Designed miniproteins, single chains, continued (3). Designs and how they scored, part 39

Each design is a single chain, and the fold is of that chain. pLDDT is the mean over its residues in the fold that is shown.

## One batch from the design tools (miniprotein)

Design m9420
Fold by ESMFold2-Fast:
Structure m9420 (fold): chain A 57 residues (1-57)
Amino acid sequence: MEAARRAAEEARRAGEAGDAEAAQKYGVLSYILASDAGDEEMAREAAEIGREATERA
């Protein structure tokens, strides 16, 4: 779970910095890691971060 949380934090930071490519990559990575670990709440948060960062770009 720590890896999924770190990826989500990186996605959010990249989105805030205007780096949509990095934000989407980290968002997808966080979603995959959280889903694999069975953390549905974290998976949903990661998906939302990734979508929002992509739309913001």
Scores: mean pLDDT 76

Design m9421
Fold by ESMFold2-Fast:
Structure m9421 (fold): chain A 76 residues (1-76)
Amino acid sequence: SAAARAKGEELEKQAEEAEKRGDLFKASVLYLLSGLYYGQAGDYDKSREAYLRARKLAEEAGVSPEELERAVEEAL
């Protein structure tokens, strides 16, 4: 949907700003949320790219998959 795509784009921009500030954990959560909304919109290429970015940043931040999942669940 157009609304899901717009939300995905908004979250991606927020993730990019968090990444620029060095907040890798927050950036990883925001990229993962962006990927979920892109997936809901049917934009699977952007969804995949967002998930891969989220995973890389979470690993760099020393965040476990379980911790990342809980943070995303809290944000939803």
Scores: mean pLDDT 86

Design m9422
Fold by ESMFold2-Fast:
Structure m9422 (fold): chain A 75 residues (1-75)
Amino acid sequence: SLESLTEPLEKAEKLAEEAEKIEDEEERLKKLDEAIEILEKLLELGRRVLPPEVIEEIEKKLKEIKEKKEEFLKS
């Protein structure tokens, strides 16, 4: 169900939020990588099962976290 997707999405959001509170770059990048992996797995499993609107939402969140990681790596 759509509800069973909320737990992985919330977990990814929580990891990204925690990363912003971490001063250590190594720990911060680790949290962002975990969030990225969760969302990428959701896309792999969900592409044939989930509505297009849900896929777009997950892809948008994934892009935002990847861009955040790139910003930290360039700093």
Scores: mean pLDDT 78

Design m9423
Fold by ESMFold2-Fast:
Structure m9423 (fold): chain A 74 residues (1-74)
Amino acid sequence: SAQDLLARGDYEGAVAAFEAEIAEHPDNASAYLELGRAYLKLGDKEKAIEYFQKAVELDPDNEEAKRLLEEAKS
């Protein structure tokens, strides 16, 4: 799964898998959150911020997404 790829450190594979997931399910807040994490691990802070913002938009009660967004902007 996309989550398994992220967990084992295959960040490029995780990005591709989560991008495919959000293409099919554009309202999946969790997929945007994990895609942001994968981009952050790849050093693409700008993409990480973009996807964390989308995760917060879709699920405003997700404190982890808000925290990651603030950390990525620092």
Scores: mean pLDDT 84

Design m9424
Fold by ESMFold2-Fast:
Parts: sequence; C-alpha cells; structure tokens
Structure m9424 (fold): chain A 86 residues (1-86)
Amino acid sequence: SSIEELAELILRLLELLRTKGTLDKLLAALDKLPDEQVQLFFSFLTQLPQGDVTKEDVIAVLNTLSPEQRETLREVVELLVEELEK
C-alpha cells in the first residue's frame, strides 16, 4: 500500500540521519521547501516515539494525518532522501 511505502521511505530517512553528519544536506534541502511543509515535517517527527522507531510506529502516526498531509509529507521525505543519498 502507499502508506507502507511512505513508512519505509521515512524509516530510510531516519537511518540516513543517523549514518553520517548530514546536517548541512538536511538544512540545504529544507531551504528549498515552503515553511508550511517544513512545519508539517517537524510536527510529524515530534509524534514519533523516543528511541528505536518501528515501521508500525510510523504507520500509526501516518494514519492520524489527512490524505493531503500524507501526500505533502511524501514530497518532503522524497526530496530529503534524494539530497541525503547524494
């Protein structure tokens, strides 16, 4: 399902953020986005549990979002993953 694909993409983003000093790439990517998309992204992150995040945890938070919010979050996460994997 598209929600499971988005959850996997989010888990990949979280792993990339742990792997290396990616702060400069993250900030550069966020600078390309509208403020409302950046706010949605950080709001989403604050809803995830502390410590190890499972796919089920990500799906649970995604299910609290509207379809429009999930689509916006997908666009944000896809851009961030592309920039961090360079």
Scores: mean pLDDT 83

Design m9425
Fold by ESMFold2-Fast:
Order: structure tokens, then C-alpha cells, then sequence
Structure m9425 (fold): chain A 87 residues (1-87)
């Protein structure tokens, strides 16, 4: 799971650098799914890692759709992390 997130973050960064909106959206959607999997698995370390990478890339994203999806995924990860820490 962590390796899949690391690869998706890397591919997303490359797509953003190239201005490839279609590739960026595909990787952003994949990251949202992987973050959901980490949350359901209770994998706090992987969620914290994904959140930091997503926050950085959300700041770099110029496309409004990609930026919005990344920001929503960060908020979802934040909530999952808080819930896991409260347990």
C-alpha cells in the first residue's frame, strides 16, 4: 500500500510538471482510492505519509479540478488520522 502511494505521488508530480491534466487526474483518483484503503486498514503511518505528499502537490496543482480533488483527499486523510488517534 505505501509503495503504491509513493509511486502514485511520483507519477502525479511528473504529470503536474508536464501540465498533463489527464494523467494528473488519473493519479489523483488513484491516490484517493489508496488513501481510502489505508484508512479502512487503520494504517496511520501510511495515511500521514500520503497526507504530507498530497498537501505539497495540492499547492503545486494549477488545474482547479485536480487541485480540488487533492484538497478533498487531504481533508479525508486528516479526518481518518484524527479518528484513528482517538481510538
Amino acid sequence: LREEIEEALKKLREALEKGDFKAAMIEARKLAELVDEAARAGDLETLEFAREGLRELAKEAEDPGVKELLELTVRYADRAIEELRAA
Scores: mean pLDDT 83

Design m9426
Fold by ESMFold2-Fast:
Structure m9426 (fold): chain A 85 residues (1-85)
Amino acid sequence: MPIPEGEQILAMAEIMVAVAKTVADTLEKKGLLTEKQKEIVKEMEELLERLREAYAAGDEEETRRLFEEIKELFKKLDEEIEKIK
């Protein structure tokens, strides 16, 4: 069965945001979570909500654009975590 491109993008975005939230929760429990990391995760959650709305509206271009922004924030979060090693 063919999975629509937008559905694949939505699934990947949901996985990325879930991973980011899990990492943030783990860091918070260890007292290592920074305000900057909290802001990045919150922005990723807001973008995921917008991506869900774009996908529901059938706006494939906006869905792809929002996915790229989520990927950039995920990379930025990873870079901030790497600096603490």
Scores: mean pLDDT 80

Design m9427
Fold by ESMFold2-Fast:
Structure m9427 (fold): chain A 75 residues (1-75)
Amino acid sequence: MEEENELKMKIQELLAENGPLTAAEIAEKLGLSKSTVSKYLKELELNGSVKRIKRGKKTYYELTEETKKLILAEK
């Protein structure tokens, strides 16, 4: 029932508040499937809002500096 834009915004806010997170950690915190989160993260990465960071065996996602400043300025 929630629009895709609302879920994408929740993902961005979570990343702004908690720093770099894996798709699995985002899914657990938002109560979504990893597949759903991965789909939205891919779209956000293509839009330049999120960047992918590989650290050891895990892939983390983080807001771009521009997007992080925009989201944190609202709070």
Scores: mean pLDDT 78

Design m9428
Fold by ESMFold2-Fast:
Structure m9428 (fold): chain A 66 residues (1-66)
Amino acid sequence: MEDGERSARAGEEAARAGEGAGAASGLHNTMKVGSPEGARRAAEAAREAGLERGARLGYISFQKGE
């Protein structure tokens, strides 16, 4: 377990997370063919996760007063 390498990887993972959001769009299209229930659940989870993440970032920005 390397602290320096973990820090670098965390930054790279954050960048990849943005790219993963685009790939998730394709995954949703694939689920449209095979799993209506899975697609509904994935959409609901993504909706809630996105909302919570945005609220958290906005909250920190607002509290800083800048």
Scores: mean pLDDT 51

Design m9429
Fold by ESMFold2-Fast:
Structure m9429 (fold): chain A 68 residues (1-68)
Amino acid sequence: SDLEKGQKLFKEGKLDEAIRYYEKAIEKDPNNAEAWYNLGLAYMQKGELGKAAPYFRKALELDPSLLA
């Protein structure tokens, strides 16, 4: 899946490629809270906290248990 490909790329430090696959996962399923959360993590790792924050917020909105 696009989410799995993104997660593999994230572990390899390929943050921009990981972001692309997370965005594809969200395009296919906008309710995939894990994809929104991982997109936030990727932007956080890039130091782009302003971009990360709204993605974490969307993930929490879809699945409050992600941050529990």
Scores: mean pLDDT 85

Design m9430
Fold by ESMFold2-Fast:
Structure m9430 (fold): chain A 61 residues (1-61)
Amino acid sequence: MSKEELIEKGNNLGTLGAILAAQGRLEEAREYFEKAAELFEKAGDKKGAENVRKAMEQYGA
């Protein structure tokens, strides 16, 4: 995947994680946040990965 594709996929998975967390599905939300952070790191987007980790902590996932 290109860097742009990795960032787009990371954003999509992060959004799904947030939706799942809002529904109380914290275990599933955690999986999506972890995958999103990995994609951002692979893309070299350290800030994107950090933002996802902060969201995961905020939701208790």
Scores: mean pLDDT 83

Design m9431
Fold by ESMFold2-Fast:
Structure m9431 (fold): chain A 55 residues (1-55)
Amino acid sequence: MLSEAEARELEREALRLVEEGRLDEAQRKGVMLVIGGHEELARRVGEAIREYLAR
């Protein structure tokens, strides 16, 4: 299980990847958040990916 600090760092990295258009890499980090027990943070990453695709 990821610590809260590790999970928040993964979230920040995933959101940066979304803004760069690197959606596949962002999705992989989202999966790591789910496996690490941080489903809410993973949902935020998924929402950011959906918002990017709607542009």
Scores: mean pLDDT 84

Design m9432
Fold by ESMFold2-Fast:
Structure m9432 (fold): chain A 58 residues (1-58)
Amino acid sequence: LRERLEEEARRIVREGGELLRTQSPEEVLRAVTERMREAARRLGVPVSTVREAVRREG
């Protein structure tokens, strides 16, 4: 589970960085937030857990 959480967090950070090249910061934050919610749903963990992992990877 921890390995999958870290992988999802790294993917979200990388994709967010790529989106920032073509999207506004507000749009990127919304997209990143939605991706965090989706990852939380898939992994069966709270969104706060995913958010903390994303913070550590960024």
Scores: mean pLDDT 79

Design m9433
Fold by ESMFold2-Fast:
Structure m9433 (fold): chain A 70 residues (1-70)
Amino acid sequence: MSGSEIVEEVEKELGIKLTDEQKVALGEAVALLKLGASEEEAVKILVDAGLSEETARKALKIALELVEKS
């Protein structure tokens, strides 16, 4: 699954539009989790890109579920 498809689904499920910086941050956060990093570290990447902690956690959950289905 491409990063573009993951971004579209996250935007749709959360009812938000991500900035280009937030799209890149989401991809990095997902990759970090797949490498065994903590959820807290992944959330921090998204929060540093301007998302709230709640939105960051929901976005990561959606993105990981989509990657697992690929």
Scores: mean pLDDT 79

Design m9434
Fold by ESMFold2-Fast:
Parts: sequence; C-alpha cells; structure tokens
Structure m9434 (fold): chain A 100 residues (1-100)
Amino acid sequence: PTMDQLRDQFDVISRRADSLGDSDGRYIFQRMRDYIDRFSQSIQNGDRTSVREVRVVIGGQGVILDRRSQDPSRSPDSRRLYQQGRDITRQAYRRGDDML
C-alpha cells in the first residue's frame, strides 16, 4: 500500500473505533494518521533526520497498539482494530527503512 492508503486506513479504523464507543481508539488512530502524514512529508522532502525521528515515534506507537490488541478488557472488535492499527504502523515503519 501507498502512504496515502495507510493514512486512509487509520481514518477508517478511527471511525470504527468511535462507532464501538472506543474513544481511546478514536484518538490514538487519528494521532497515528497525523504521524503517517508527517512521515510521508519527511520522506517526500528527503529530510532523513525527520524521517529517523518520526520513525522512532511510529515504532513506539506500534508497541502501544500491539499491547492494546492483546488487552482482554477490550471487546474483540476493538482488539481487532488495534491489530489493524499495529499492522498499518509496521508497514509505514518498513517504508522508512529505505530512507535510512
């Protein structure tokens, strides 16, 4: 998928989280969309320093999403959205490897 498709996927799962009453998921997925936008801009600008910095943030957020995907206090549908968010994050992180 393209960086634009990864951004759109976060927008979709953010809206799904909202529909499930998962406000935490709504907010984190919207923030991830913003990080993907910043990451994409850094790549387009050839700014390797910003690519490295945003990539570290994206990696850290991926760990948080993975942890939440395993949280038994969340509904199965909510956990699935966090799994999707983790996978989108991993795809974005890998795209940064070619810039470093």
Scores: mean pLDDT 84

Design m9435
Fold by ESMFold2-Fast:
Structure m9435 (fold): chain A 59 residues (1-59)
Amino acid sequence: SAVAYFEETAKYYESKGKLELAKLAREGAEKLRQAPPEEVASLTMEYLAELARLQEKLK
């Protein structure tokens, strides 16, 4: 599920010391848990885009 994906992603970033990415991924997981089913896809896309942009800045 999208929630599990963001939770696993947050743990991965924490293991790499990427605390900003981990925090954003955890925010994504929490928002997805609370979201109506119709908003899950759009929120997933938004958080994936934000993670990608932040990851580019950290390279």
Scores: mean pLDDT 84

Design m9436
Fold by ESMFold2-Fast:
Structure m9436 (fold): chain A 67 residues (1-67)
Amino acid sequence: SREEGRKRLLELIGKILDLIGERLELEQELAKTPEDDKEKIAELEAKIKELDEEIKKLREELKALPI
């Protein structure tokens, strides 16, 4: 139904926004990380990449909704 589709749409949007927020926090932490802290930089970049992949999956699911 249209109501069920709208509920799913809002759920997916909410999840995407939460992940974008988390990604922004990691980007800010990366920007504050000393250039010589190679291990922390690599860890933060890996986490950002993981979030980018999850956001991409949710965006594709959102595009596939019939509404």
Scores: mean pLDDT 84

Design m9437
Fold by ESMFold2-Fast:
Structure m9437 (fold): chain A 57 residues (1-57)
Amino acid sequence: MTQEEVDLLQEAGRALRAGDGERAAALAREVIEKSTDRGAIGAAQMALREAERLYGV
């Protein structure tokens, strides 16, 4: 996992905690679309599902 992927996932996590589901979903989708790392994609998919569950995005 690259530093860019880590940074995007950390920002997605911060957005989730701040109640910004749209930002969290957008950041997670960016990781899914640009990453080839299975771990990064998996973490991003979990963040996206959590944003959808909590905020309906």
Scores: mean pLDDT 83

Design m9439
Fold by ESMFold2-Fast:
Structure m9439 (fold): chain A 83 residues (1-83)
Amino acid sequence: EEERRELEERIREVKERIEELKKEAEELGIKDPELTATLTAAEIHVVAAEIYLSQGNLEEARESIEAAEELVEEAEELLEKLK
């Protein structure tokens, strides 16, 4: 099923983006509570997307990954401001 494969790919991409942001913050010595909270929230939504996807609930999986994608974008903006 194409929709499922698309969601699996989006989940993978978001996970990679979160790890990249964490690495950048660590390398720059940036410790910001808002950035940490935003990244943690993104990770929670990724886990939710994986759970919904495993249950075959594609609508909830899509909503969860969309929320994670939005939070990653916010984290990117926050990190740029903290540089």
Scores: mean pLDDT 87

Design m9440
Fold by ESMFold2-Fast:
Structure m9440 (fold): chain A 77 residues (1-77)
Amino acid sequence: SIEELVEETERRARELVEQAKKDPSKADEYIDELERIATRSIILLGEAGDLEGMQRVSEIARRAVEEINKAKEEAEK
């Protein structure tokens, strides 16, 4: 369902952040995958008229990208 789409996106984003923390060398690959997942979810939510869901997915993706980038930066120092 559309409601489950936001929860699924959040779960996948969390998994990608955790993977990036364990293997920061692949951070760019995880960010690319996250952006693809989030973009698809936002399009589907928009088509369904779920503006709140779109906002939630956007925020989930933004925070996850920040966490992955932080893991990458900490590993490169």
Scores: mean pLDDT 86

Design m9441
Fold by ESMFold2-Fast:
Structure m9441 (fold): chain A 58 residues (1-58)
Amino acid sequence: SAAVQAALEATEKEVTELVDIMKATLKKTKSPEEAEKESKELEEELAAWKAAAKAKAA
């Protein structure tokens, strides 16, 4: 399953980069309080998605 692992790692990298861009955009466009709360929610969603993706790949 090396191909599945490589695909999962590539997808995780892309999703992580997207979340980082979203967090950077929030810091530029939202109040500090709003940006912090939404960034935390994005981090929690990313963590949940990574856990679900690994469970599905197993």
Scores: mean pLDDT 79

Design m9442
Fold by ESMFold2-Fast:
Structure m9442 (fold): chain A 77 residues (1-77)
Amino acid sequence: STLEAIRLGIAAALTGIGALFLAEKGIDPKRAIEDGKRAIELGEEALKIATDPGSEKLAKRGIELGKEAIELAEKNL
């Protein structure tokens, strides 16, 4: 559903932003990795059901941010 795709996409993007913030600050790299993985999961779920460009963009952004957070946090382990 469109509403479900939007909600998951927003959740992915916001989770990814939070994960990247933690990774950039080097505060809790394990949590940054966990939150980054969650952003990717939410984004991938959103992409499976997304039919609108807005939901697709949010989902892709969440996945991108999650991947960046994981890569950056792993350097601080």
Scores: mean pLDDT 87

Design m9443
Fold by ESMFold2-Fast:
Structure m9443 (fold): chain A 87 residues (1-87)
Amino acid sequence: MEIYEAEAEGPTAEDAVRRAVQALAEKYGASLFDKKGKVRVEVEDAETGQRLVAEAEGTISEALQKAMDALPRDRPARRARVTVEVE
């Protein structure tokens, strides 16, 4: 099992997650998204400091989309962390 991780800041949950996904692509290459595995997305709420967490499985690209769809995209955020576990 290989673990890949990236973190980014953004004013909304959607912006922070999108930036973290871009950082993953820059660190590990686009071929990562074609692999199968588990994705965990964690967003830090800007107002409360609470962590919002979503997880999904499938191809990494599909899992990322599912995890993003499970989160309140328009919420104010400080940062997001995206963790990918490849089979």
Scores: mean pLDDT 83

Design m9444
Fold by ESMFold2-Fast:
Structure m9444 (fold): chain A 50 residues (1-50)
Amino acid sequence: EERRRQKLAELRALLESGDVTSIEDLAKRLGVTPEEVYELLDELAREAAR
């Protein structure tokens, strides 16, 4: 999904910048729930583990 892919890219950029470190701050920046941030983090971890 393009939308999910875009959110993953934004999350990766936020993590790389070091500007935000809490799940709540990531959720606010991405405009999603904290639960969705955990899902996106799991997806990033799976992609990195390939």
Scores: mean pLDDT 75

Design m9445
Fold by ESMFold2-Fast:
Structure m9445 (fold): chain A 64 residues (1-64)
Amino acid sequence: DAIAAYQAALAADPNNAEALYNLGLAYEKAGNPAEAKAVYRAVIERFPDTEEAKKAEEKLKELE
């Protein structure tokens, strides 16, 4: 399960912006847009000014 794998990665390294962004993508692929939106917002709030935050902002715009 990709979601469980990314959650485990984040438990080991909570500053892994790439893993958090990929968790958002995994929720979208699983058909859970509400969870994906929550994760993308977390990327933006925890890792501002990163490429992952910019990608998360675009994803939130697509999901609106």
Scores: mean pLDDT 82

Design m9446
Fold by ESMFold2-Fast:
Structure m9446 (fold): chain A 91 residues (1-91)
Amino acid sequence: DEKVEEIKKKLFEEIKKEVEKAKKELEKLYEKGEVTEEEYKLAKELLEKLEKAKSIEEIMEVIAEAEEKMGSKTPKEEKIKKFMENLKKYA
């Protein structure tokens, strides 16, 4: 089970790197006026929640909430299911 823990840790670290990259990109887009104040606030709140997540399961919940708020057409349950299926491949 050490392999499962290492895979989860690596996946978690990669997601955290993407969150940091997204935060930097969002700040640049906001400074350039390429996003509205409303879009900036929404995206920043969601990225901060992702950054505070302590597990892959918490990240999954935040992503599902984020896409629901951003007008995603994919139901929250389907996104959670797909993310869980991907995690099971490494379990």
Scores: mean pLDDT 67

Design m9447
Fold by ESMFold2-Fast:
Structure m9447 (fold): chain A 63 residues (1-63)
Amino acid sequence: DKEYEELVKKLGEEAKENSKKPPLSEEEIKELAEQYNYFVDNIKDTKEFLKAQVKWIEEKKKK
């Protein structure tokens, strides 16, 4: 699935960018865990989940 492969690649590139940031604080780690659980609970379809993750990351980068 070409679309799925592109989403995985996009998330991998975002992960590389995030690895350049300083270590996350405990509060930031908690916030990320809560956001991840929110998406897992509310988005059951894997493709929709990945699309939401990419969109969420892009929105945060825009700020």
Scores: mean pLDDT 61

Design m9448
Fold by ESMFold2-Fast:
Structure m9448 (fold): chain A 100 residues (1-100)
Amino acid sequence: SISDDLIKKAKKASKDYSKKLGITSPKSQKVLQTQFIIAGRISQKYGIPFDKLVPQVVQAKGPFGQAITKATTDAFGNGKDPVQYLFDNQDKIIEEGKKN
């Protein structure tokens, strides 16, 4: 499981960036939070500082940011709940990001 410190960082990042990006929809805020929780899992698994993954998620850049964004877009395109899809496919998303 992800550490409590990384969960706290992910929740703080999602709150801060929801405000900065003008994300007001509760569903979209939960999508962003789930993306940052996946970033926290990547940080823990590979020893990458969480703060280095935040710009990848926010800007949809870098290998992990692109993998997370693609999975989110694929969920929407296939009529799936993106929060549930990201949660269910975390390990696959992390593996795809590592390959890129």
Scores: mean pLDDT 89

Design m9449
Fold by ESMFold2-Fast:
Structure m9449 (fold): chain A 59 residues (1-59)
Amino acid sequence: SLRERVEERLREEFPEELSEERVEEAVALAQGFIDVGFPEELAIRMALMIVETEIRTRP
């Protein structure tokens, strides 16, 4: 499922930031990109890039 793929990628890239809230945010972002017409793999990558930016820019 989309959620399982997103959770796996988050666990690989940001294991210390892995939380149910973070997974839900990333899944919602990826689903939004899919709804606009992006392929699932690209949508997941784009969602993870946004999550990475949020992590890096946190005060």
Scores: mean pLDDT 81

Design m9450
Fold by ESMFold2-Fast:
Structure m9450 (fold): chain A 88 residues (1-88)
Amino acid sequence: SMEELLRRSQETAREIVRLFATKAPEEIEKYLKEQGKEDLLKLGDEVASLPSDQAAIDYLKSKGLTPEERALVLVYAEMRRLKAALDA
């Protein structure tokens, strides 16, 4: 049935998102450790608790991050947020 197909698709999508939400932060952590930039991971935790994307950008700019470093921190924070939502 279409309902059974939809349910199976939702289950598969949840598992795929869980895999990406788990593996992407692990790869980002590995990359930052290899670059000697592990301190950026702590900024990811701080950014995840901020009330808006603009507040996050302003915070990271205040820390002197390059555009590329800001992008990595924002992606890391978002993936961690997705993982937490899936584990809830």
Scores: mean pLDDT 78

Design m9451
Fold by ESMFold2-Fast:
Structure m9451 (fold): chain A 59 residues (1-59)
Amino acid sequence: MDEVVKALEEKAGDPEKAEEFREHAQRAAEGRLPHAVTPESREHAMKAGKLILELEEKA
């Protein structure tokens, strides 16, 4: 998880925003995005979050 924050810091150039971005991506991947109200919206959020986390891990 710290590796993800480090990768995001390198991309964003702002460690505070990188941590916030990681938290949002992680919650989306877990399907815990409160504003995603429909099953389709939650599925999209989960897929997007997982892709973001995977890209950051590989970056």
Scores: mean pLDDT 63

Design m9452
Fold by ESMFold2-Fast:
Structure m9452 (fold): chain A 66 residues (1-66)
Amino acid sequence: DAVEPLVAALSDPDPAVRRAAALALGEIGSEEARRLATEPLKRLATHDPDPAVRNAAIAALVQLEA
């Protein structure tokens, strides 16, 4: 499972990398993704300077918070 590397990528300096990681975590939707990614994604959804990254994090949270 690629969850741990994707959670690390949520802290990448490149907003394109953070956006892609958020979307991938939402698509994976596993228990591990929910456990490890929910808090980092909530932080991105509220505090990331890039609106595309914030929107990706919101979409991922909707997929994970089932």
Scores: mean pLDDT 82

Design m9454
Fold by ESMFold2-Fast:
Structure m9454 (fold): chain A 93 residues (1-93)
Amino acid sequence: MLEERIKLIEKAVKAIEEGKLEEAAEYLSKALGIPRESALKTAEKYYENLEKLKERIKWVGVESDKPNYQQFLIQELESLLRMKEAIDRLEKR
């Protein structure tokens, strides 16, 4: 079910935040049904985006509130999952 795949994405986001890209790739591979190597590239991309987002938040001083960059990554990965499912459905015919 979708809920189980979202839970894997949440674990992937946590692993990305911790810099454990290989763990994140394994979770993303299971959640998205893609090869681990492709999942690793995706995790690396989000890790770099996370670093830039954290830097921006600190500069604005918003970090004194509740950091929500993790939620942004989860939403983005969920959107990618839905997009992949839609494409697979169309190609399957």
Scores: mean pLDDT 66

Design m9455
Fold by ESMFold2-Fast:
Structure m9455 (fold): chain A 80 residues (1-80)
Amino acid sequence: MEEELKKLIEEFIEKLEKAKSKEEMIEIFDEWQEKIGEIHDELTVEQKEMAMKIRDAFIEGIDTGDVEKTIEEIKKILEE
């Protein structure tokens, strides 16, 4: 699960790096929420906390329009 979650996060970082608009970022966030929602009950407390931090990074980036900052925050979460 942890390895699968990490790979999922890395996939979404790549999608964000290719995003050119706030609308594309919102679509990527919606897809992330759907995928995490499907596996949420199978996640450990630590993995749920990581997913929550990533969600917060998406929300902040969408609010500010700063996709680069969102990518940096998600990468930092992965290193922890």
Scores: mean pLDDT 79

Design m9456
Fold by ESMFold2-Fast:
Structure m9456 (fold): chain A 61 residues (1-61)
Amino acid sequence: EEEELIEYVKTSPVIPPGFKEALIKFVKAHKPTKEQLDALGAAIRSKDPDAVNAAVEAAKA
């Protein structure tokens, strides 16, 4: 579960290096679902800060 989520973040080519470390720390601090991580990845790829903020809020719940 958690191990696979961390692996997904590490292997994702659309996440810049600076964001990879922050996202891995976020996964460890919060327990996001695979769906929430997928939405967050898509939001980062879109370069839309509003979409990223919405995905982070959902993942924090």
Scores: mean pLDDT 71

Design m9457
Fold by ESMFold2-Fast:
Structure m9457 (fold): chain A 61 residues (1-61)
Amino acid sequence: MEEAKKLIEKGDEAFAKGDYKTAAKYYGEALELFQKAGVDPADPEVQAIGKKLVEAQAKNA
């Protein structure tokens, strides 16, 4: 999942800069790639990215 890893890195960079809208977009795209690849939603890595997405959305509000 090289593409998903790169999206997570971009999301983490945006989050660190306080750009929570951009971070949420990248985390969401990474989750979509995991879903298309058939990765279980209960997978700890998928759940961790989901938590990051929720946190970015909360901080953007």
Scores: mean pLDDT 81

